# Designed miniproteins, single chains, continued (2): the designs that were tried, part 97

Each design is a single chain, and the fold is of that chain. pLDDT is the mean over its residues in the fold that is shown.

## One batch from the design tools (miniprotein)

Design m7361
Fold by ESMFold2-Fast:
Structure m7361 (fold): chain A 85 residues (1-85)
Amino acid sequence: MSEEELEERRRQAEELRAELEALTERIVASMAAAGASPARIEALRAYGRELAEEYARKILEGAPFEEVREEGVRELDEHAVRLAL
């Protein structure tokens, strides 16, 4: 991988991490409004952090950005649904 490609992938990884973090906090806000327990909220935040790190790493290792982004958003949403109720 070229130095320019690596720089672009680092930028994409940072963008995805920020996107997944923002999405996690939006879901947390919705769960809190619906009366979810503090334990479930913290579990989602912990999962969101781990997911963001994992998917950022996948981008840095050469995975396609759009596929990784779609999968990360899907996994976070599916996990949140399982925790919310």
Scores: mean pLDDT 81

Design m7362
Fold by ESMFold2-Fast:
Structure m7362 (fold): chain A 86 residues (1-86)
Amino acid sequence: MLDLETQKKMIDIAYEVLKGKPVTEELKEEAVKKIMEELGVSEEQAREAVEWLLNPENIEDPELREYALELSIEDGIELIKRAVGL
C-alpha cells in the first residue's frame, strides 16, 4: 500500500482538479492523469484517490477519510454531490 502522506497528496491533486466543477468522466480522467504525472503512482491508485474524494465514506483509513471529508465540505465538490445525488 502507498503511505498515508502519498495518499493525502493524491487527494489534494484530485481536489484541485475537481473543486467547483460538475463531475464528468473527462474531469475524472484529467484528475487521474495529473495524479499519475505528479506522483508516479499507478492508474488504479490514482482512480481510487478520485473516488475517495467523491465518496469519503468509502475510505477504510479513518485519518484519510477525515482528510477527504474536510476537503469535500470546503469546496464546490458539494455542488457536484448535489447535482449527482440530491
Scores: mean pLDDT 73

Design m7363
Fold by ESMFold2-Fast:
Structure m7363 (fold): chain A 63 residues (1-63)
Amino acid sequence: GLREALREIFLEKGELTAQDAARLIKEYNVSPEEVLREALDLVAEGLGTISDDALQYLLDQMK
């Protein structure tokens, strides 16, 4: 699911990019709020970071 895909991205790259965020929204048919929430949970676990571009992209999609 979404959380497993995010874990894989963080383990491989250490960072969530805007392109990754856009792909996850489309692939899993989830809201930008769900992607941001799940990514922030994994960041809090110390698994990686959210890029400034990814954060801005997600916030822009939320309005």
Scores: mean pLDDT 87

Design m7364
Fold by ESMFold2-Fast:
Structure m7364 (fold): chain A 81 residues (1-81)
Amino acid sequence: SGSPEQIAQALLDAFRAAGLPDSVAVAVLETLVARGPSQANVWAALDENGVPAEARGAIGPLLGELARDPEMLRATLAVMR
């Protein structure tokens, strides 16, 4: 129940904690939007952008919740750009 700005910050913090640049976080969200938001496409987006398996436990659930709310997903991506 965060704002797009709060969700964007939480995602950026999670990617940074995994040692990944902010550009990878943006690319993952862009891939998820392009593929169509679904649970399967969350894991595909993480895999295509080289997110390591150990980081997916923290990031995957956050993206999974965003995939249930396509409007929030688009708003979060817009804030991160």
Scores: mean pLDDT 83

Design m7365
Fold by ESMFold2-Fast:
Structure m7365 (fold): chain A 63 residues (1-63)
Amino acid sequence: GNEEAVKKAEEEMKKNLAKAKNAEEGDRYGAQAVVDAGDGGASDEQLKKLGELGRKLLEEIGA
């Protein structure tokens, strides 16, 4: 997998989650990060971890 693609997607996801107006928007930003990382060559395991992280971050910021 491509660790740099995962890190880039994670950083963009964190920025986008800060702009989320509700949980549905946050979920969409998390899903987009997984797509972007996949397009960058991330492995299936890296994509699963990124999705889990997005969900945890969304819960942590109260959405």
Scores: mean pLDDT 77

Design m7366
Fold by ESMFold2-Fast:
Structure m7366 (fold): chain A 88 residues (1-88)
Amino acid sequence: SPAEREYAKLMFRLTAEKSELYLALKYNYPKDVIQQLIDDAEKLIKEVEKKVQKLETEKNMSQKDIDEMKKLIEELKKLVKKAKDYLK
């Protein structure tokens, strides 16, 4: 379904962004690169939260899938906070 394709695309984007930011922190990437990844992650979080709200309202996805995406968003938010603290 269109909702399932959108879900899969958003899950892929969140997972990729989380992985890249995690590796950047683990391997001490340059601060400007980490800042760009923070900016990209915050933009993605805002976009995905809006789309999740729509998917949840339309009841096109299981609650389990919605909860899994919300969990991944929260994990990415925690990693963004950790990255911001690292740059201080």
Scores: mean pLDDT 88

Design m7367
Fold by ESMFold2-Fast:
Structure m7367 (fold): chain A 73 residues (1-73)
Amino acid sequence: SSYKEILEKFKKDLEETLEYLEKNPDEKVIEAFEKHVEGIVEKLKEELPEELWPELEEIEEEFKKKLEELKKK
């Protein structure tokens, strides 16, 4: 379904962002991406059926955990 494609794209975009941030860690940039992702998640919740929100939230939480690890520097 198109909704699964949206989630898959979101996950891939986050994975690419993490690879970039791992190579170029900058706390301000990491914080900006964290806020940006929170905004995207809110918008996606408006578009996606509630049945997919747990999957969306899991993707967000995994990304945020990795961002916190990068912010230790």
Scores: mean pLDDT 81

Design m7368
Fold by ESMFold2-Fast:
Structure m7368 (fold): chain A 79 residues (1-79)
Amino acid sequence: TEAKRELIERFAEDLEKNLDKVLEYVKSLPKEEAIAALEALAKYIEEVIKLGEEVGASKEVLEKLEKVREEVEKARAEL
C-alpha cells in the first residue's frame, strides 16, 4: 500500500531527525521510566520495520529504522 509506505518513510525520517531530542527527553526522566520508554520505543520501531517489510518499503528506509533502533537499544544499555 502506497500510503503505508509513505507513512513508514516519513516515520523513519522524522525519527532519525529527532532522535537526539527524544534521547535528551528520556535522560530527563527517572531511570525506571527512561528504561520503560526506550524499551517501548525499540519495540515500536521493530513493529514498524516488520510492517515496512510487508508493504515493500525500500531497503534504505528499513536500514535507517534498524540504525535508529540500535541507537535506542544502546541508550537503554547505558542506563
Scores: mean pLDDT 85

Design m7369
Fold by ESMFold2-Fast:
Structure m7369 (fold): chain A 70 residues (1-70)
Amino acid sequence: REEEELREALRELERNLELARAAVERGIAKLREELANGGDKEAAIERLRRLAEVLPPPLRELLERAIAEF
């Protein structure tokens, strides 16, 4: 049963990471749209940097790469 519990915990972790990644990607896309419509680029980048500080390394790297593209 321990192996089944571990397998379920890993599946839940993977699901949560996929959902978090999708949310980060949607947030980046929305901010790109706001910037295209005359939004404050510096404020948007600062908000993304603050978000990156609380994300796990894989998602943080994804967000930092997106910031570099601005």
Scores: mean pLDDT 74

Design m7370
Fold by ESMFold2-Fast:
Structure m7370 (fold): chain A 89 residues (1-89)
Amino acid sequence: MEEELQRRVDEAIASSPEAKIEALKRVAKEGGTSEIMERVLDALTPEGVLLMTPEEAKEIYENVKKNPNASDSVKSRAEAIYGAAETKA
């Protein structure tokens, strides 16, 4: 599980901003570690965050909140992204 999530994250980090957003949603939902989620968040540029719809940002935030492995830092970052996406809608 963790090794498969890491492989998908590595592929997404080398790909488009849309792939990074999808990787973050999947990792959070599948119980990925804070380290893996932080790697995807760090790879998301400000431009990539701006491409995220309010619905996508909400799904990520909900998945992160439900993930028992998510650190307070990851939860805070996901909340900030969701807030920014809501404001721009």
Scores: mean pLDDT 76

Design m7371
Fold by ESMFold2-Fast:
Structure m7371 (fold): chain A 76 residues (1-76)
Amino acid sequence: SMKKFEELYERGKKAFEEAKAHAEGKKNLGNEKLLKLFEEAIKLFTEAAKIDPSNKEPQELAEEAKALREKVGTAV
């Protein structure tokens, strides 16, 4: 259970950091890959939050990723 949490959380953080870096460099939206990266990060954080509900970090990061995905999706 804890090992699964660590794996999901680390994968989520990696996807989220990559998505943020791409969002900084790309201003045109139609990039399905960028939006998919945000969706993968949100999914991974959500699954991690289900494993350890006492840890609020995955839930907070999922909310942040969702907000940034919406902002990126409406920027053009």
Scores: mean pLDDT 76

Design m7372
Fold by ESMFold2-Fast:
Structure m7372 (fold): chain A 66 residues (1-66)
Amino acid sequence: MKPYTLKLSDLPSSGRVLARTLVEKGLAEQVGDSITFNATDEQYNAIKSGDPSKLGAVYASIKAAS
């Protein structure tokens, strides 16, 4: 895992929901519109694309790694 930064405004609605959930659970840091969190390349790409079939597994994996 490595730190990734993304903007909430650049995400599809499903990706935004997960990003907000990560912040609310203390798994990501929010500064303005920017969210920073530790993830794999695969997890980052899933959040950025907003693929709903992958987002639940991504959340579970990030939570387990914390």
Scores: mean pLDDT 78

Design m7373
Fold by ESMFold2-Fast:
Structure m7373 (fold): chain A 72 residues (1-72)
Amino acid sequence: MALAADLVGEEAARRLVEAGRRAYEEALKQGKSLTEALRIASEAVRREGERLGAPEDAVRAAELDLGLQVVS
């Protein structure tokens, strides 16, 4: 957990959001609904967070930031 705190910075958060955004765009290209695309994007953010050892707060913040970017 302590080492994961170093990943809470802007760069780590950006990587989490980028993983979700790419999954969201790919799901939409495949004809998925907005709800399904958001579910797939959230799953991608969570998986990337596990890979990076990011704390839950960083993963939650990235999911919220992704939501604000894609629902405008």
Scores: mean pLDDT 71

Design m7374
Fold by ESMFold2-Fast:
Structure m7374 (fold): chain A 55 residues (1-55)
Amino acid sequence: MSPLAQKLREAAQREPNPQVKQLLLQTAQAIDAGDIDKASQLGEQLSVEKAKAQG
């Protein structure tokens, strides 16, 4: 398992926003599956959703 995927799962457990939490878990799953393109796309979406949650 990727150390990065584990860090994303840890972050998801601490995340109060349910949409950001879901994206963190989906990104971790894509990384574990070796789907770099999907993980990159989900990471971009995660960045956008985190910005919305902070504002």
Scores: mean pLDDT 78

Design m7375
Fold by ESMFold2-Fast:
Structure m7375 (fold): chain A 68 residues (1-68)
Amino acid sequence: ATEAQLVAAIKAAVPDLTDAQAEAVVAVYLQNSTLTEGEKVAAIVAATGLSEAQALAALFALQDVLEA
């Protein structure tokens, strides 16, 4: 999947995200691919200021696209 497709998937799952926040989620996810799910959520929250629930939803949206 392209980064544009990953951003689109995140925004479909969490419509209230800005493009910049969705792009930051993709970057954090790809940079931290070896971390556990909880560590990735924490990294996303730290980078974007999203809630844990929003970060988790964005993470699952990325996994659905990348693992499909």
Scores: mean pLDDT 78

Design m7376
Fold by ESMFold2-Fast:
Structure m7376 (fold): chain A 78 residues (1-78)
Amino acid sequence: LGEELRRLREAAGLSQRELAERAGVSQSTVSRIERDPEGASAMNVLRILDSLPEEVITPELVSRAVGTALRSMARELE
């Protein structure tokens, strides 16, 4: 998922800083999500997805992101 998000960001012509500004998070948050999306909060993962161009969002990407967000939420509830 993290590597996939990085490729989509690069394909959209966005830097980590620009994607962070669109998502309302810090650049370090974007960098962390691209390296370890399961270690990030579910809300921040969803904000990043919502900030990518809609044309690059596939059902498969959404499925992976939802799985990652659920694992992140389970970790936060422990």
Scores: mean pLDDT 71

Design m7377
Fold by ESMFold2-Fast:
Structure m7377 (fold): chain A 83 residues (1-83)
Amino acid sequence: AAPTAEEYREALRYFRDNLDEARALSTPAAFASAVALVAALTGIADPRELTDEQIEEGARRAAEAAADPEKAAALLAEARAVL
């Protein structure tokens, strides 16, 4: 089953609140890609600046993209454009 907006909200909140752990568990390139994807979802370049409202909107977009291959491709292209 496709992930729900609730599951993406929890993932985005965890990422924001545990950035140092996420960085330590990732390569620099993987972490940069994750930050770029979050920026594409929320419009916010620094995950530390994310409000709960921005996380809700980002989670909604992520769930929508997970259900729609065209939206997923567009989101990934937007994230790659800033790398």
Scores: mean pLDDT 82

Design m7378
Fold by ESMFold2-Fast:
Order: structure tokens, then C-alpha cells, then sequence
Structure m7378 (fold): chain A 82 residues (1-82)
């Protein structure tokens, strides 16, 4: 199922982070996660408004995760932004 595929991708992302994988590999998995999650939301029996809200939340969460990874690769930590 799409839900099981999302769980598998999420576990792979966690594994890549634990293994210290290159930023590009983590970004690729985050993009794959976003694509599968979008398909799951769009195929659901939710209202158009609920789908829109979930898609916007998904986009924000993935962008934040990608930006966090980019900052870490550049040697910038969350503490550097305080």
C-alpha cells in the first residue's frame, strides 16, 4: 500500500541519517517521500479543502527538512540562527 511505502521510505531516511549518508541521498529520499505522500492524499476520500490543507502542510514539512539538511551540510547548526 502507499501507506506501507511511506513507512518504508521514512525508515530508509532514518537509516541514511544514522549512517551519515551524503546530503544528496537524503534529499532524494525526502523527494520520494513527498511524491508518495501526495499520491496518498490525492487518492484519499477527503474533502478538497482537507486535501489542500494536507498538501500545504506536506510541502512545508519537506521544505523545512531539505533546508535543515542543506544548513547541516554547510556547517550551520540551528544554534547559529539564534
Amino acid sequence: SLEEKLEEIAREIERLLEEGAPLEEVEEKLREFKEVAKKLIESSDLSEEEKKELLELLEKQVELALEENRLRQAGITPEDLL
Scores: mean pLDDT 76

Design m7379
Fold by ESMFold2-Fast:
Structure m7379 (fold): chain A 64 residues (1-64)
Amino acid sequence: SEIDEAVALLKSPDLATRWEGVARLAAIGGPEARAALEELSTDPDPLVATLARYALRQLDTPRP
């Protein structure tokens, strides 16, 4: 579904596509997006893990 599509984008070799995945997961929000990002934060690809941690910070940071 939408979360699986966003996860696939974040795992793309293309940097612009990876940022699109980050933006989509952050926009979706909620417990399902958080769970997907927590799983990705332990991915063996260090770039994927770093982007997932970045997106998790976006979910945890209150917006004014």
Scores: mean pLDDT 77

Design m7380
Fold by ESMFold2-Fast:
Structure m7380 (fold): chain A 66 residues (1-66)
Amino acid sequence: SRIEEILQPHVDDGRIPESAFDQLVNFLETIPEEQVESVARLVGRALGMDEQQTQELREAMKSLHS
């Protein structure tokens, strides 16, 4: 998925444990639309994502609700 593509570099860099990756992706794919903005911002901050990367994550999560 697009969320997996966005987060894969953070697994490769050790910021996301490989053992937690599938569960994190599944969690992000099930977030209600009204919480997407807040969750994407939180994850972006936790992983040190820039504004562009955080926006791409937000858009990927929102696309699952269309």
Scores: mean pLDDT 82

Design m7381
Fold by ESMFold2-Fast:
Structure m7381 (fold): chain A 88 residues (1-88)
Amino acid sequence: MAEERAKRRKEIMTQLAERAAAGDEVALSVLEISLAVDITTLKNQGKLEQAEKLRKVADEFIAAVRAGDVDTARKLIEEYVKLLLEAD
């Protein structure tokens, strides 16, 4: 179900974001790869506008995580997952 998939994605992204913000470089790398896969998948499906929107949110999210801004990162996770679900 799309809602359960979205919930699981938010949980995983939140856990990785909290670890990465705390200095876990492996968690940061996993996030960057995961986001790149999502964006590339949408581009390969011809969903170019959705891919570009997702990329912009992904860039802001990674910047927030690198800055240790967990509150901003959590807000961007909500927006990212919403865009992913809408692009399905």
Scores: mean pLDDT 85

Design m7382
Fold by ESMFold2-Fast:
Structure m7382 (fold): chain A 72 residues (1-72)
Amino acid sequence: MENLKRVKKKVEEATKDAKRIQELARESGADPLLAMGYILKIKEASGDPEKAKKVEEEFNRELERIRAQREA
């Protein structure tokens, strides 16, 4: 039972991350294709926390650049 709950929780977390990424991208004025690319990368890394963290770091860096361009 716990194995199924564990898998479901990871899927739910990945889904929440995907929605969060889409929202952050829209708020920052980022290209939807860029957001989709990072969602796929995070989903692929969902079994490896270190890889997921690295992908999230890259995404945040891109959002910060886009946001800076909007405010400039």
Scores: mean pLDDT 71

Design m7383
Fold by ESMFold2-Fast:
Structure m7383 (fold): chain A 58 residues (1-58)
Amino acid sequence: SGRLSDEEVAAFREFARAQGLSDEQIERAVAFLRGETSLSAVDSRTFEAIVAFVERLR
């Protein structure tokens, strides 16, 4: 439930790019992770990438 650090956001960008997300999908995900937009702005594939990344941080 905490915000990601700038280092974790950079790691997410690399992870999401490797998963084949577009730059637009990645920036929407980062905005969501920073609390700058709602979950409804994120598509299902981008949401799956967020969940997969967060699970790896455990």
Scores: mean pLDDT 79

Design m7384
Fold by ESMFold2-Fast:
Structure m7384 (fold): chain A 60 residues (1-60)
Amino acid sequence: TSVVIDAEEAERLLKALGRDTFMDLLLELAEGKISADEFLDRVGALVPELAPLLEEIRAR
């Protein structure tokens, strides 16, 4: 339901994933189809180089 990310972090995710993939994941999160943890896990699977950022977000 909620993932706390700032505009700078969102821009990095958008650039790494691409707009379509990022928007699809946000829509699934907003619709309650995936949890915040599942959202972060799916992002990490697609862009493993961002894992340190994703773990920081998860710890919030």
Scores: mean pLDDT 77

Design m7385
Fold by ESMFold2-Fast:
Structure m7385 (fold): chain A 71 residues (1-71)
Amino acid sequence: SKMEEVEALFDELDVDGDGVLDGAEIAALTVRLSERGIPVSPEELLREADVDGDRSIDRAELLAFMEKKLA
């Protein structure tokens, strides 16, 4: 499913293994999602998923955003 692909992309892009994506990692994620037919910008993703305003997203925030986006 697309959600499993999103989880795999998160794991691939989380090079620090700290469970969050930031800056360049978020940009790479949005490019890959766009290639899958999910049009999302880094700015949109941060605005909708970054509830704490720290400019990073964790796996749970990403999955919640994607579930809402694909609904």
Scores: mean pLDDT 75

Design m7386
Fold by ESMFold2-Fast:
Structure m7386 (fold): chain A 94 residues (1-94)
Amino acid sequence: RRDQLRTQARRSGDRFRRNAIRVGTMVGDPDTYRRQMDQIYSSSPVNSGGRAGYMSGQFTNQARQSSPDTSTVFRQTSRDGRRFSRLRQQYVDS
């Protein structure tokens, strides 16, 4: 159980990071998104989950303000971040 949560959180985090950087490229600011991802991943396990959850909320807000194509990518990235946040929290609590 706990080892599965660790592995799932790791893979979910990697996917979230890649998709967030892709979103940054789409909006013309990949370096800012890369920096934000680095800050999340350099944080303690407890803080990294919370920060990823907060960032997922921001991606949801961006989706509401974006074109249909860009909105879809923001929503997908938000889901990836929420999954990472949840799995990371479950791992920390285990």
Scores: mean pLDDT 71

Design m7387
Fold by ESMFold2-Fast:
Structure m7387 (fold): chain A 88 residues (1-88)
Amino acid sequence: KEELIEKVLEAFRKIVKEKYGTDDPFVEISKEEALEIAREALKEVGLPQDTIDKILKLMEERLEKSGKDKYTIGQAELILRIALEEVL
């Protein structure tokens, strides 16, 4: 389970670096961008569709509860990790 979590987070960081040209954890992205990157990372790792849907729903709920329109890459990654730990 932890091996899968680390694979997803590594894919997330790779996609961030590809899209933004940086791995700086303090770069800010929108809620929509964070969810899209997470979706791509989960798909790349090959998780089942039902599992992907559960993780993204939990991540979206946590992002909405914060009341923010922007998140740092580090914050988005942490929220994704929490969602992965709860679902997997």
Scores: mean pLDDT 82

Design m7388
Fold by ESMFold2-Fast:
Structure m7388 (fold): chain A 82 residues (1-82)
Amino acid sequence: SERERLLAILEEVARELADENGEVPISKFGELVERVEERIEDPRQRRLAVSILGYVELQMETQGKNSLSVEELVALVREYLA
């Protein structure tokens, strides 16, 4: 499904940008957005991915987090898509 493919792309890119502790810092989120968009050809799916990542950044800001684990990122993506 498109949802499963989007989740897989987001998880793969997050793992590429994660540090040795499995954490993606907020300073890498611009690169995360760019790499995810590069993997998605459909403009509607690209806009959805950008919206999801904006939601994740907002949740990080709300919780006072400067980084999050790949697992936490995937959980927030799943929450947005629910």
Scores: mean pLDDT 85

Design m7389
Fold by ESMFold2-Fast:
Structure m7389 (fold): chain A 78 residues (1-78)
Amino acid sequence: SMEELIEQTLEQLRALKAQLEAAKAAGDTAAMRAIVDEIIQLLREGAEQAAAMGPEALERFVEAVRPLAEEIEAIALS
């Protein structure tokens, strides 16, 4: 379901955000790059699944993940 997709994606994003913060604190640029690639893949796969459910589902998915995605982007760009 869409609710399960959103919940699972947010849980995985929170875990990856924590890993990204740890890699950044360690100065591990290679690990940061790998984690960012995983985040991009996760968001792409989630968006594809939501899009298959319809345009309203995609919009709801994007709105649900946006705040956490913006936090992750801020970490990656700092």
Scores: mean pLDDT 89

Design m7390
Fold by ESMFold2-Fast:
Structure m7390 (fold): chain A 86 residues (1-86)
Amino acid sequence: MTEGDPLAVAAELRPGDVVRITFDPATFNLDLVRAIAKEVNIEILDVPSENSVVAKITEKGSLEAFLVKLEARGIRVLRIEILEKG
């Protein structure tokens, strides 16, 4: 979709990679984000701000599944940044 394109970053990720995910504060819900991450086998390592999480990718395709489930729950992702490559 349009600006920022989190899906383009997701396509480059591999198991073991660590990412920072930044959310739209208007739609962000930490408890729901944690629940969805657990469902798709994403490990949340840290919550450095009110609208971002640091997460470890544990399997291929888990971040794409995470993004799809977040969109279905109305949570908007603004940006994904690669912090560490596995």
Scores: mean pLDDT 77

Design m7391
Fold by ESMFold2-Fast:
Structure m7391 (fold): chain A 98 residues (1-98)
Amino acid sequence: MIEELKETLEKVLELMREALKVSKDPQARKAIEEAIRTVENALKNLEKLAEGMGERYAAQLIAREVLDAINRGLKAATDPEAQKLLEEARKLVEEFLA
């Protein structure tokens, strides 16, 4: 579970970083950068949260936080390619939560 979420979040980060590269709007770039920081912090804190509250609850909490961050990036995104990459990232998190 935690290992699967870690792999999912690493793929999400890769897609979000690509979305940032293709984004030209300064406001969209800022929102995507903030979303990337949220996902990076989630990855960093994942194992510590799992120790404190158990893997299942930590995974659900982190996956929802990451989904919220991706949705904020999507709302700000103006470039169609960036939107597509963020939608792919969102789908990976939704598939993990299913």
Scores: mean pLDDT 86

Design m7392
Fold by ESMFold2-Fast:
Structure m7392 (fold): chain A 95 residues (1-95)
Amino acid sequence: MEEEKTIAELKELIEKIRNNPPDEVKIHIPDGASVEVAEATSRALVEAAKAGVKKIHLYIGRNISPEAQAAIKRGVAEALKLNPDTEIEIREDEE
């Protein structure tokens, strides 16, 4: 239920970024997010960076699998590689 909604919202965010890039983007990853949600988040991060979004707020929920965490980290790395001027603020504090 929530996963389908989250993926749909991420797809809508990508289309909005492509058509009218905002200065700031907020992305929320729910607790227990799947690899599909993580991959959709990675795509949104990459598209935001390509579009020249200045600041991305990434809120990461708990109980995310190592595979999903790796997908998110790849998206962050690729976004920063494409646009080093993009500021990504992660609201997760883990070791």
Scores: mean pLDDT 78

Design m7393
Fold by ESMFold2-Fast:
Structure m7393 (fold): chain A 69 residues (1-69)
Amino acid sequence: SLDPVTKLPSEEEYKKVLEKIKELVKKAYETKDWEKFAEETALLVQEAGLDEKQREELQKEIEEILKEL
């Protein structure tokens, strides 16, 4: 069952953050600068104001993307 009250207010922002992270992964893969990737990802998450649950979901998505490389 769908609960309309649980619709995420920052769903659009979460999607934008995820897309930016995909671009950062591509850049890091090309430049081999994974330290820069970690720094930029942390800053992006902080700037987006994602809640704890969204940050945990984002970490899972990042792990899945990196595992596919």
Scores: mean pLDDT 73

Design m7394
Fold by ESMFold2-Fast:
Structure m7394 (fold): chain A 89 residues (1-89)
Amino acid sequence: MVKGEGELLSVPELGLTLLSAILDDGTVLSGVLKEPLTPEQLKALVGKTVEKTVIAPNGKEIKVKLTVLEVEGNRAKVKVEVSEEDAKA
């Protein structure tokens, strides 16, 4: 598993949750969660680790482990873990 840090941005009006993260190997991971999270759901996940699927801009589905560290409005600071294959491709 490659680790990194990033943010989730919830846009509930559009039914979207965006992920933007930088992994420890320098890879930029960005995309939308396949199943969006509301700001209320993000707040409930503070201190917890969940597995989510991210859809990258090229349409690739990537499974990530997200640990929610803090939530401020519609934004959440997260730690991410992804497989080494998904981090390199």
Scores: mean pLDDT 80

Design m7395
Fold by ESMFold2-Fast:
Structure m7395 (fold): chain A 57 residues (1-57)
Amino acid sequence: LREEGEAYIEEGIAYGKAGDIEKAEGYLTLGHILLVEAGVPEEEAAARAEAAAKEGL
């Protein structure tokens, strides 16, 4: 789950840099959800997704 969440976050960054904003947002959202399900605190998971959005978008 945590590895899957991180993989979705990385994919979201890649799509954002490629200009596919819709896919980037979808992957970042799924990555955030998977990190929380893996036991990452909501605050930390949200911060990770926000940092990724700033990097990719």
Scores: mean pLDDT 79

Design m7396
Fold by ESMFold2-Fast:
Structure m7396 (fold): chain A 72 residues (1-72)
Amino acid sequence: MEIEVKQGETLVGSGAAPNALVSLVPKDKSLPDVSAFADANGNFSIPLDNVPSGTYEIKTSPESTITYKLVK
């Protein structure tokens, strides 16, 4: 799934596997991937303050159906 990242937002989600790796993979291949780990309940929070604005794909490892939102 794709998201539009804007600086100053936080990506908040749930439904990941316990301690899963959550990655934001940029559509612009010149930008680095951003990653964080979900907690033991499958919840995660990725602050986007230092992430360049643009379109990113959300991936989880292991793959799972997640629910997410962007919060200012």
Scores: mean pLDDT 80

Design m7397
Fold by ESMFold2-Fast:
Structure m7397 (fold): chain A 82 residues (1-82)
Amino acid sequence: SMVSQVLPVRLEDGSVREFTVTGADGDEVAAALREVVRQAEALGAIPEAIALLRKTADALRGLDGDGAQSALAELSKGLAEL
């Protein structure tokens, strides 16, 4: 089954931009998350959000769909706490 997660990313202006990431496994989700990093940086996301996104993308390598879904759920929670 496909992995899917909405990620709330805090910007420096105080607003939150939502990104949706999907993929079949951790490698596909990591690639989608790297695209989110590029877009979030261009929009002025806070450094803590960018660091968390990058850390999670690195951790996704080699995970199956269930592992990737769990990692994205923790990422979403961590981003919401920023």
Scores: mean pLDDT 88

